# Designs tried in a protein design run: designed miniproteins, single chains. Part 46

Each design is a single chain, and the fold is of that chain. pLDDT is the mean over its residues in the fold that is shown.

## One batch from the design tools (miniprotein)

Design m1683
Fold by ESMFold2-Fast:
Structure m1683 (fold): chain A 107 residues (1-107)
Amino acid sequence: KAEELMEKVAAENSDLPFRELLQKMVDALVEAGIAKPVSPEEAIKITDEILKKDPNNATAYLTRGKAYLELGKYEEAIKDYQKALDIDPNNTEARKLLEEAQKKLEE
């Protein structure tokens, strides 16, 4: 199923940046007929629905923040990463992404 295919693609491409890895995983799922391509806009839509149901979902905030970052919406990404850190202060990935988004906003 989708999870098994995603795990396989992730394992084979563990050295790739998140963006390239995500693209390969989505492409593999689409090729297998399991999923349609997910754009950053669709990821935001999906995470909005998740957060409406569960406003304390740190992973959903992190995922939506990454989608905003890909769209160049740095202010929105910063807010989502900050919220993820408010829920899970020890999330090293969220902290690093927050710093990246802040740096991009200042440039």
Scores: mean pLDDT 71

Design m1684
Fold by ESMFold2-Fast:
Structure m1684 (fold): chain A 76 residues (1-76)
Amino acid sequence: EEEKKRKEAIEYLDKAIEKLDAGDDEGAIEYLKKAAEKYPEIESILNEIIKQIEEGADRGIVKSFVAMVIGIIKSE
């Protein structure tokens, strides 16, 4: 059931990007946390991205990191 967990994590990461595009940093953080719950293997990377958002990092850079994580999951 890794495939289902992977799919659900990717869906949450896609929603996090949508929230970032809408300027909703809190909503993005919620979806990143949901993705980490579904796919704990990426939890440390997602926690670092959440920290970047909380510290006011550029949204374009943050979205690039989230897209990179999606790529990593898809490559497994």
Scores: mean pLDDT 82

Design m1685
Fold by ESMFold2-Fast:
Structure m1685 (fold): chain A 51 residues (1-51)
Amino acid sequence: MVKLSELSKEEAIELLQTKGLSREEAERIYHYFGYNDLTIDEAIELFRKYV
């Protein structure tokens, strides 16, 4: 499973947008979680839980 730390910033943002997130939400998720060993789905779940 691909982790955010394995993706470039643009790849991560593009992939997050395919999951139904806006570019602003995708950039915010990457800002907080982009260097963590979290999957895309785990990062989205954490973002939705605390925002």
Scores: mean pLDDT 78

Design m1686
Fold by ESMFold2-Fast:
Structure m1686 (fold): chain A 88 residues (1-88)
Amino acid sequence: SELTKYIAINLLVAAGDFLESLGKYEEAGEEYERAAKIAEEAGDLELAKEYYKKAAEAYEKALEQIPEDDPRVPEIKEKIKKAKEKVE
């Protein structure tokens, strides 16, 4: 089970990195957040914090790409808030 969790984490992080390379920062953040959650479930809290931090950074970049009045802004801000709460 643990090996399967770390394989899943590595695949999600690779997907997030690839999505960042495409400028798809909201989707990248979602993949890092999924990786962080699996790390948290595996009991690897330091790894979870690392990927929650990457998720928050990706979501902040996503906000920089969209107009202030975009209907996605409140949702992305909430995602940033939740990810940052996991790092503290």
Scores: mean pLDDT 89

Design m1687
Fold by ESMFold2-Fast:
Structure m1687 (fold): chain A 79 residues (1-79)
Amino acid sequence: IALPTTEAEIAALRAEGEAYKEKGLKALEEGDYDTAMDYFRKAEAIYEALYQATGDPSFLREAMEVSAYFLEAAVRKVV
């Protein structure tokens, strides 16, 4: 994804990342592991881009968290 360069772009991308994370968590709770994994991948890419653009470690923590949820969904899918 393109790196955000303005404060408005950073705020918009932040909101998008949070929305994907929430959708991923909902899909995970509903047992839709494919949908959950797709949303967590999208959220991870967004948080990684936000970390690269801002240097804020909170975005790195968010990226690591959604990556962990992706692994949980992937493990549950193969059972």
Scores: mean pLDDT 83

Design m1688
Fold by ESMFold2-Fast:
Structure m1688 (fold): chain A 66 residues (1-66)
Amino acid sequence: GVEEDAERAIKEFGAKVYEKVEINGQTAYAFYKDGKIYVIASDNSPEGLKAREEAIKKVEEKVKKL
């Protein structure tokens, strides 16, 4: 599932900044590593795309504070 895939990726990349967003049952994770933001999401529905956007924004806000 998305959570298992995200946890594995975050651990393998050694990401220190990551966020989870859930919108209408659709989940997205975003994480930051070496100048790039990566995203893992449950699907490509409008709600899934919105969850991705919000997760990316939260990670960007955290990175800006570093």
Scores: mean pLDDT 79

Design m1689
Fold by ESMFold2-Fast:
Structure m1689 (fold): chain A 93 residues (1-93)
Amino acid sequence: MTAEELKKRAEEIVEKTTPKMDEELYKRIASLAIQAIKFVDLGKLEVAKEVIDLVEKALKALEEGKEEEAKKYIDEAEKLVKEEQGKLLKEEE
């Protein structure tokens, strides 16, 4: 997967979620997509792809009314973001 392709997918998620930012789960998905764009910019393409794949699944689950399934994907994506952010902060020391 190319950096440009991953960034475009994440930007599309942000655009789809922005009008629904009053909904907690949509706000969390948008935040995760923004973090994935930052990971692409840092050259962390594999983790960016995993986050994008999870939030796309979460968004589809929400569109299908499967809120509990969406929450599981969001939680997994948030865990990946937190773990990668921890590694990046350590590399800046």
Scores: mean pLDDT 79

Design m1690
Fold by ESMFold2-Fast:
Structure m1690 (fold): chain A 64 residues (1-64)
Amino acid sequence: SRGERLAVGLLQRDLGLSREVAEEVVAMVRAGASDEEVIALLKSHGLSEEEARGAVEGVRALLA
């Protein structure tokens, strides 16, 4: 969807994540993963707690 493409683009451009990781994050959010699960994945890829929380908020807004 358009929202999914925008979310993947946000994760890649603003946070430097690979397309594969960005697509995994979007899929997790769509599957109903908790914020804690998504934050943990993002932190494992080098994001800070603050960056990861902002990313989850942005992705959820684009997928709403």
Scores: mean pLDDT 87

Design m1691
Fold by ESMFold2-Fast:
Structure m1691 (fold): chain A 94 residues (1-94)
Amino acid sequence: KEEELEKKIHETVREIGRALDAGDVDTAIKNLDELEKLILEYIKSPEAKKAVKGTVEDMKAAVEAGDFHTASILLVALMLIVVAAKVEEWLAEK
């Protein structure tokens, strides 16, 4: 159910935020892999899916470089892509 995906996405975002605050690279990367999987199941747009994959790749690179500040900014950008994709889906179904 879509509501269960939303809940899991929110929980995973919180785990990523905690890992970034703690400088925990392994936990951040693991949760980024899970977040990508959940978002790709949640959104329908092929363009949005491509943007999500690229943003997650950039976030992983930032985390691996120890640039947790850039990773946090990219997490916000990622969630804006998801919101925009779902709003567009909602408007198209009206």
Scores: mean pLDDT 86

Design m1692
Fold by ESMFold2-Fast:
Structure m1692 (fold): chain A 97 residues (1-97)
Amino acid sequence: DEERRRALEEEVRRLVEEAVELYAELENLSEEEKRRLREEILAEIEEALAAGEISLEEAREQLRKVVEYLKIVKEAKEKGTPNEEAVQRLREKAAEL
């Protein structure tokens, strides 16, 4: 289904953008560094898809896990104190990667 494939491709691109923005906030990346990182990640995904190494659905699921992991890391960093619950959540999300 062409429509489903297009929707998945759009969702993958959106998830890459979200992950890059979260990572850029954590690492204080410049706009140029953020753009380059986005381009590099998209290129790697496109190459893996073209090689048949991953499916679009697998790319989406992996990116969703990365986004959730980065959100947890950002929350922990903003709170300034890694508590036992935050560490446990990070460990659980990292196991999903």
Scores: mean pLDDT 76

Design m1693
Fold by ESMFold2-Fast:
Structure m1693 (fold): chain A 86 residues (1-86)
Amino acid sequence: SLKEKADFYYELGKYLEKRDPETAARYFLIAGRLYLKAGDYEKAIEAFEQAIKLDPENKTAWRLLGEAYRKMGEFEKADEYYKKAE
């Protein structure tokens, strides 16, 4: 399932975050997108926040974080993160 696949990439990101933060950030983005597709918006937010922590210049991660908050109905927070993606 999408959720199981997302969990796999999220755990892989956690495993690598200290040894290979660049690869970990990529895995967190993959996990977040899979959680987003699965409708698990809280897990998507967690994954995108981990990616941003490792790579705060990643505009794609900020945009996807905004999308996740928007899907949870948190429109003010979504707008703030969309601005960081610009």
Scores: mean pLDDT 90

Design m1694
Fold by ESMFold2-Fast:
Structure m1694 (fold): chain A 99 residues (1-99)
Amino acid sequence: MEEVLRLLREGKFDEVSRLAIEGDEAANNALIAEIFLRDGVVTPEQAEELARSLEATKKAVEEIYGLKPEETSYFAVLIKRAIDRTFERREKLREELKK
């Protein structure tokens, strides 16, 4: 995890994406946090917190959007969007790495 966070801080997004493609769960979680950051959903500090814990991601969404239990569908939409976007980036990088 710390190595992945270091790579993100240094702007080495391609290296983090490569690790995630290779099956590193910490790298995959960090990419989801980076997607939230780039979509303007969280601050850089919050993105690092999210990269460390999925539970922190849930708490951040609840605090930022004031979600109630009845509104968890919005949280699910955000998580699904982050996952879909992570897969899109991984596919693109995998194709670029092959060539």
Scores: mean pLDDT 61

Design m1695
Fold by ESMFold2-Fast:
Structure m1695 (fold): chain A 75 residues (1-75)
Amino acid sequence: EEFEADLLRALAEIIIGITKSVLENRDLTPEQKELLEKAIELAEKAVQYADEGNLDMARKYLEEAVKLLREADKL
């Protein structure tokens, strides 16, 4: 299912790019910065798994990255 791998990879890359931009241009708490940095790391793993064709792991890591972004928003 090549389309799904491409989509998951693209979504993970978008999350990485936007999150890095937020880290560079926003005044954030130390806790928010830590969560956003961890979200980037998880999204980077999602890209790796998508490139390997491991869609289940790609989804799992992408979901974990989004969860951390939501936690940062609640701080």
Scores: mean pLDDT 83

Design m1696
Fold by ESMFold2-Fast:
Structure m1696 (fold): chain A 63 residues (1-63)
Amino acid sequence: SNTYDENEKLLKNISEMIDSGEIDEDKVAEILKDLVEKGASPEEILKELYKNLDEETKKKIEK
């Protein structure tokens, strides 16, 4: 897998965790808005979202 495949997997896992209530969608929206306004790349956005997850959620994504 290349960077695109890894980013797609991360987005899918994050979306599933938002749907399950493991990630607060309002918190995600605030982070996305701030990063988009700063001109962050999709990779930087994913990295910042990942950093704001708890350790258990990070383990699920890294599986």
Scores: mean pLDDT 65

Design m1697
Fold by ESMFold2-Fast:
Structure m1697 (fold): chain A 81 residues (1-81)
Amino acid sequence: SLLPDPREVNAALAVMLTALAKRSGDEDVYREAKELLEKILEESPDNPEVWEALADVYEMLGETEKAEEYRKKAEEIRKKQ
C-alpha cells in the first residue's frame, strides 16, 4: 500500500494534535484541536486514541464530565479490540 492504514494515521494525528494543544497552553488552540479531533472521530469512531485525545482536550477546556465520558468510551473500545 502506498498510503498507511487510515486508522493508524488517525491515531497518530490524534496524539500529535493533543500534544501540540497541551504544549500551547492556549484555549483557542484547544478549541481548534477539538474541532479537528471531532472530524477525525467521525471518520474513525472505533479508534480509542481519538476518544482519549478528545477526553484530554475536554479536560484542558474544563469540561470534566465530557472528559470522563470520552475516557470511558476509549477504555471500552480498547477492551473490545
Scores: mean pLDDT 81

Design m1698
Fold by ESMFold2-Fast:
Structure m1698 (fold): chain A 89 residues (1-89)
Amino acid sequence: MTITLTVRLVFDDGSVETLELTMPLSATIGELVAEIEKRTGVEAENLLFVQPDGTRRFPEPSRTLGELVEEWNLQSGDTLTIEVLKPSE
């Protein structure tokens, strides 16, 4: 079983980038984050996941996408909102 999510990246300057990801529910959050980094160049440590209730959390790399979609009640075609933190030098 797979899920297709629209990943919405919100930058600190208010700019928004979106990408579509199709992944198996058995994939880890670490794999999801790695794919975002690969496509966008945004480092994994600067990604902050925004839950449907507005709660912000750092990704847990060892958890599965299936656990995330169950916890956050996500379905194929839904948007996963991620805030991009400023890189600290």
Scores: mean pLDDT 80

Design m1699
Fold by ESMFold2-Fast:
Structure m1699 (fold): chain A 98 residues (1-98)
Amino acid sequence: AKLANFKARIAANPSDAAAYNALGSLNAAAGNYDSAIAYYKKALSIDPNDATAYNNLGTAYANLGKYNDAIAAYQKALSINPNNAAAKANLAAAKANL
């Protein structure tokens, strides 16, 4: 299973930021947004310049109705990668919910 594989990767290498981001995405897909946020934050503590992880963090916050937190995360994604089309669209949608 993908979940067990990413957990094994983290056990072997606790600095595997990509594995934490992937665990976040698996938890988000399951509707476990609080767990997803925790994993995305761990990924970002290892790799602070991951625009994709910030966009994913913003989407998890938006799914919890935390639109101010979502906006901050999407803005950070766009500060790293201004051409992130997903972050641009998600930022506009989150702002429309305030």
Scores: mean pLDDT 88

Design m1700
Fold by ESMFold2-Fast:
Structure m1700 (fold): chain A 65 residues (1-65)
Amino acid sequence: SVTTQAAMNLLMIAAQIEGAKLEVEFEGDKVTITYESESEVGKEIAEGIKKLAEDDGLEVTIEEK
């Protein structure tokens, strides 16, 4: 769907944003987003992607390291 494509595009952009430090893993309808615990930018991007992906029926988990 359009929402899933938007989430995927945001993930690709986030991976290239300096300071975001995001890692993303897909397993079917499950998405795990990992961010550095001190990265406020990474956390906000991860939460934004989660909302978009969940609207499309994906299961999203956000983790910190």
Scores: mean pLDDT 71

Design m1701
Fold by ESMFold2-Fast:
Structure m1701 (fold): chain A 94 residues (1-94)
Amino acid sequence: DELFEKALEKLGVSKEEIENMSEKERYELAIKKSEERLREIAERLEELAKRDPKDPEVQREEMELGVEEVEAAVILVVSKKRLEKLKEEEKLKE
């Protein structure tokens, strides 16, 4: 899934690292990285909430962080669902 690989690259994982990982390892890493990113976004949004909401720089950063939050949340949900499915498929083979 090229979209999932690109999502991992955005989270700082190299293409070579992705290619050397099992599917399970890729999903586990994606969960970890997306949870870390969501925490960082939440902390930054709390800092921005203390600033002037009419400041165009504050508004710009809030919009950018909002997009990143949605992206990270989608990666987290998809990764968890794919990991669950992979574990179920492995149980059916064993």
Scores: mean pLDDT 80

Design m1702
Fold by ESMFold2-Fast:
Structure m1702 (fold): chain A 67 residues (1-67)
Amino acid sequence: EAQKKLEEGKELLAKGDYEGAAKKFQEAIDLDPDNAEAWRNLAEAYDKLGKITSSVGYYLLAIGAEL
């Protein structure tokens, strides 16, 4: 379930496990690619990991999915 993966990712993000959080958000996107919240959270996790270029790409896709 995409929502459960999102929730698990948010918990990991809160604990500072940014790599684990990114993996959970990727799993949520694999289950529901239209889930803009998952794309936004993935972008935040990548920003925390210092992968800002990747996070910008995911943010743009999340904006497109919301529309």
Scores: mean pLDDT 72

Design m1704
Fold by ESMFold2-Fast:
Structure m1704 (fold): chain A 115 residues (1-115)
Amino acid sequence: MEYIQRVILEGLAEAGEAPLPPAELERRAAELRETLLAVLDAQIASLRALEGSATAADPAAEEAAAAELEALRDRGEPPWRLVALVVEAERRGALGPAVARAALAGLEAARERIL
């Protein structure tokens, strides 16, 4: 709970908005956590299905996307950045086992941090 609450407060501060009252912050954090966990669980399941699959349609784009995912994970970027990059890789035909391996570690770590 504390991680998502901090992210909400940091986002509000960056937008120049006042911090939320504790009760409203807890409610919004709970709603966001439920939504994000559902998205993470769905993506993790999909990526695990790709672990034994053939390479992406564009192997060079897959390798670049995998490197970007590892860099985002190492920088401690918010989990929705990992989710967004996986979706973008799929749209570009870059989704394959290398992206799946790079994303899974980061998404599983993000899931544990959110719980």
Scores: mean pLDDT 75

Design m1705
Fold by ESMFold2-Fast:
Structure m1705 (fold): chain A 83 residues (1-83)
Amino acid sequence: MTAEDYYNKGLELMENGKFEEAIAYFEKALALEETAEIHYNLGLALYLLKKYEEAIAHFEKALALDPENRIAEANLEKAKKEL
């Protein structure tokens, strides 16, 4: 499977509320290719599991790779307010 295959499976699991399984697939994608989109969706899955400190770390990584990612910036601020 490619990084894109794992990433797309993670997105499918996110849509079905299977956040822990989605994280496993996003981590597999990340091991093959590091992208802002993978870090963003890892952060989002972690946020939905209320793992706010881990979510923040991945949103910060997403912004480091893509500084124009306004959705990652907005979710980073939301996660920080939960602490």
Scores: mean pLDDT 89

Design m1706
Fold by ESMFold2-Fast:
Formats: C-alpha cells, sequence, structure tokens
Structure m1706 (fold): chain A 56 residues (1-56)
C-alpha cells in the first residue's frame, strides 16, 4: 500500500540523513509530489545507496 511505502521511505530517508543530510532533504521534498510507482522506485534506489554508504 502507499502508506507502507511512505513509512519505509521515511525510515530510509532518516537513515540517509546521517550520511547525506542535504540529499535526504531534497529527496524528502521530491517524494511529496511523486507518484506511487516513483515512490517504490525511490525506496529501491535508497536501499541500494544506503548499502553502499554503510561502513558496518
Amino acid sequence: SREEVVRELERLLEELSKHEPELAETLRRLSQTASFDALVELVRSLRHLLEQLEKE
């Protein structure tokens, strides 16, 4: 559902903000006008990005 995707997106953006706060804020603003399909794609992209940014 959209609510589930939004909750996951918020969690991922909070995690991203620890590494890239300006990017996280930009993506958070973009998500407010995004379609459901775009939100799903953003969640997938953020998971990949965070995997690369995590040290441990």
Scores: mean pLDDT 80

Design m1707
Fold by ESMFold2-Fast:
Structure m1707 (fold): chain A 73 residues (1-73)
Amino acid sequence: MSDEELAKELQELARSPDREKQREAFEKAKKLFDEGKLEVAKKVFDELSRSPDEEIAGEAALWLGVAVTELKR
């Protein structure tokens, strides 16, 4: 799976109305962040930051900020 395909798959998972699927997308995005796939992780965290679940949205917004900082170089 390419980084573009991976980002699309995880963004679709993040847009799911299922809270469990949103959490799965979040955990996978954190693993991608740890692996240095910052652009993919950033896109997934951006989708999750728009979640109606305040806990998921808040945590995703924090990780989005970290990913943006790491990409600044």
Scores: mean pLDDT 81

Design m1708
Fold by ESMFold2-Fast:
Structure m1708 (fold): chain A 84 residues (1-84)
Amino acid sequence: MMTVQDAVAAISQLLSSPGLSPELSRHLAQRLAERVADLSDEELIRLGKAARDVLQAGAAGEPINEETIAAALAAHGVDPDLLL
């Protein structure tokens, strides 16, 4: 079971991933900073699960970009427009 701490760690790992462009990383970090105070623990855990899935796909050779991030967010019930 993913904790809030696990979710924060997964999100931080995604933002520091070498596969993620510096511009997209900065954009995502800004959007998260604007919204994190209003997110519930359940919403933060959903974001962490999406981040974990993107990192896992990246490790398997999938690109880390807006499309792969949007797909992972949608798969975990998060609106991609929240961050992208």
Scores: mean pLDDT 82

Design m1709
Fold by ESMFold2-Fast:
Formats: C-alpha cells, sequence, structure tokens
Structure m1709 (fold): chain A 74 residues (1-74)
C-alpha cells in the first residue's frame, strides 16, 4: 500500500542518514550529495508524491553503492 511504501522510505532514510554521517569525514562530497537527495525524498513524502520519493530513494541507493566502492578503492 501507499502507507507501507511511506514507512519503508522513512526507515530507509534513517539508515542512510546514519551511514552518510559515518562517511562524512572521508568522503564529504559524496555525503553532501546523498544528503541533498534525502532532503528531496523528505519533501516529496510531505507532498504525498510517493513516486518521486521512490525515484530519489533509488538514486540514494546508487550513490551509496558508489560511496562504498570509493571507500574500498581508497
Amino acid sequence: SKEERIELIKRAIEQVKELVERSRATHPAQADEIERLIKKIEEAVEKGDIETAWKYLQEVLDKLAALSAATEAA
């Protein structure tokens, strides 16, 4: 349901915020980019635009994968 999707997005955002904060010292530019996307997700959720929120969440997950790869390569 739409309500279940909202709860899933909110839970995902909380986990992402924790990971981003831990990565800020080593990868500040990537952390800032993900944080900007999180704000867009929060705005979309508040407007009831779950489709847009889901799209931005996918972008956040892609950026997290890139951040993880960058951390391993460094």
Scores: mean pLDDT 81

Design m1710
Fold by ESMFold2-Fast:
Structure m1710 (fold): chain A 62 residues (1-62)
Amino acid sequence: MKLTPEELAKVILAIMAGMSLEEAVRAVKEGKWDELIERALKEGRPNSILRYALELDEKYDK
């Protein structure tokens, strides 16, 4: 199994959103990661660390 640094970051974010390692890797490999993350965020049940990371990203990109 080959994962780029970008794919690894996506896997970590998916795990923080409550997905298992297998589901996170599968989502990244199948190109469904963006859809699953958007769904998790919209449901309002993502891990608090993930919410914090997204807030920091918004402040950084200001």
Scores: mean pLDDT 66

Design m1711
Fold by ESMFold2-Fast:
Order: C-alpha cells, then sequence, then structure tokens
Structure m1711 (fold): chain A 74 residues (1-74)
C-alpha cells in the first residue's frame, strides 16, 4: 500500500475504535480509549523511526481524536 493509503487506514481504524468505545459503559470506555492511545503512541514512535511522515501525521491526528474523546467521556 502507498503511505497515503496507510494513513487513511489509520484514521478509519481509529474512528471504528472510538465508535466501539461509545457502545461501552463509561468505565470500560475510558480504559479502552486509554489503551488505544498507548497503542497509537507506540505506532507513532515506530512510524517516526521508519521515516513514514504521512503515517506519522495520521497517527498524531488519531491520538488527538482519542484524547478529545477521552476528555468528553471523563
Amino acid sequence: MSPEELAEGVLAHVEEHIKLAESLPKEEAIKYLEKLRETLEEDLRLAEEQGLEEVAAALREAIERVEKKLAEVK
């Protein structure tokens, strides 16, 4: 896949996980979103190490979306 296609996939994947978290009770949703954020932060570190700038940018946007959702749920 091209880096652009991978970046689009990251954002779509995060959107699916946020929707899943919305179906969970508040306590479970918070834990799920915190774990998702940790996973995305590790993926970002790996993307930066590999020089995948488009994927890294998408991962930063994905992390921001998860953090915003966490603030709304907490």
Scores: mean pLDDT 82

Design m1712
Fold by ESMFold2-Fast:
Structure m1712 (fold): chain A 77 residues (1-77)
Amino acid sequence: MEALELNMEASVYIVAGAVYMTLKDYEKAAEYYERAARLAEEAIELAREAGDEKALKEAEVILESAREGVEEARKRI
């Protein structure tokens, strides 16, 4: 996959995590945020290999959001 594709997929998982947070399904919210973090980490590596500075910065922002989501969800389990 290209870094851009992984960034888009990770963003979808962040949205899913946020939906489960509103439903108070914190276990599922954490799972989706963890999936988003893994995809963002993979996107960071691909962006570095490709020298794609824009995709790298986008992936780093997505990773930070995903990790914050995991922390918030886990505090409520």
Scores: mean pLDDT 86

Design m1713
Fold by ESMFold2-Fast:
Structure m1713 (fold): chain A 60 residues (1-60)
Amino acid sequence: MLRVEGLAYRDPESRRAVEEFLRQLRERGLRSRVHGVGERTGPLGPARYVELDGEADVEP
């Protein structure tokens, strides 16, 4: 699984941008889909992340 931090995922346009980002990841040899959105708290404050359900464990 992959997690990408700082992505806005609530808007339809943001979702499309995330899908384009995932296309670039596939060119690197990763296949993943957006699975969900969570929150992370860090020293600079709260941030959101996109959780990706991927095939990273079964990548060739």
Scores: mean pLDDT 50

Design m1714
Fold by ESMFold2-Fast:
Structure m1714 (fold): chain A 90 residues (1-90)
Amino acid sequence: MKIEEAAEAAKKADELAKRVTRVLREGSPDEAARVAREAIREAAEKGWSVVTLALSIANAALELGHRETAVEALRAGKEQEARREKEKKE
């Protein structure tokens, strides 16, 4: 039951990662970095696994040679995770 919820969240995060990967192949690195940041924010708002999404985007970006986009995705993921921890404490 809790595992099924996590599986659905992972599926949706994978779809967002694929969308960002498409922009990485067809668009500019700056555009891809913006879309990655937006996707990670959307995942955080919906309570999905932000870390898994950020890692998927970073891996795809690195394979395509977009190191800056990979760093930006990981950074956005960490920011959303830190925000969640702060809300949990207060």
Scores: mean pLDDT 72

Design m1715
Fold by ESMFold2-Fast:
Structure m1715 (fold): chain A 57 residues (1-57)
Amino acid sequence: SLVEEAVRLMKEALEAYKKGNKDEAIKLFERAIETAQKAGDDELVEQAKKMLEEIKK
């Protein structure tokens, strides 16, 4: 499902960030937000946006 895909992308984004690949993490979170929007999951969209905001600091 799109919800499962969005969650997978968020996990991959966190792994990229932990490896020091900040640019890759940002791209993966942006893709997760887009996928969550397509799924109609507003809570997941907001969660992914908050995580993206945290790593951009």
Scores: mean pLDDT 86

Design m1717
Fold by ESMFold2-Fast:
Structure m1717 (fold): chain A 76 residues (1-76)
Amino acid sequence: MVRVRATARLPEAAEAHLVLVTADGRTVGSARVRADAAGEATLEFDAPAEAIPDLEAVAVRDGVVRRVPLRLEVLP
């Protein structure tokens, strides 16, 4: 397990439920988030190192599900 910081861009919603999923559909992190002035929202979670290259972010707001751009940083 490694500690990861995920930064997602929310282009159309200031608030959303952000879910981080692996390629095989497992959820590794989720949180209600609010975008900052740059349109970015951040959460930290623990994940297997093997899952990191295949992680995807989806944002859910008012019944709409969107895949959003994701940047991942492994923390020391």
Scores: mean pLDDT 77

Design m1718
Fold by ESMFold2-Fast:
Structure m1718 (fold): chain A 90 residues (1-90)
Amino acid sequence: SSALRERLEQIEKELEELRREIEELEKEPKTKERILRLIGLALRLIGLLIELEKLKKEAEKLGDKELVERVEKLIREAEELLKRILELLK
């Protein structure tokens, strides 16, 4: 559906913004402020992963293979970013 495609486009932009923010925080010293910001980004990514799992089920019900593949790609990108944050919190 057009609404599903529009939401996926919004999530793609949000993931790109999250990626840039994580890359900037990687350059920062290990302060409490950096830790709190990384936790905030991790919580945001968890929320997006929950939403993406719901959107995947919607795409599967529509029988739209291209939308399913697009959602699966975004899930993998969000999981990679979450793993990156967890490594920065060590």
Scores: mean pLDDT 89

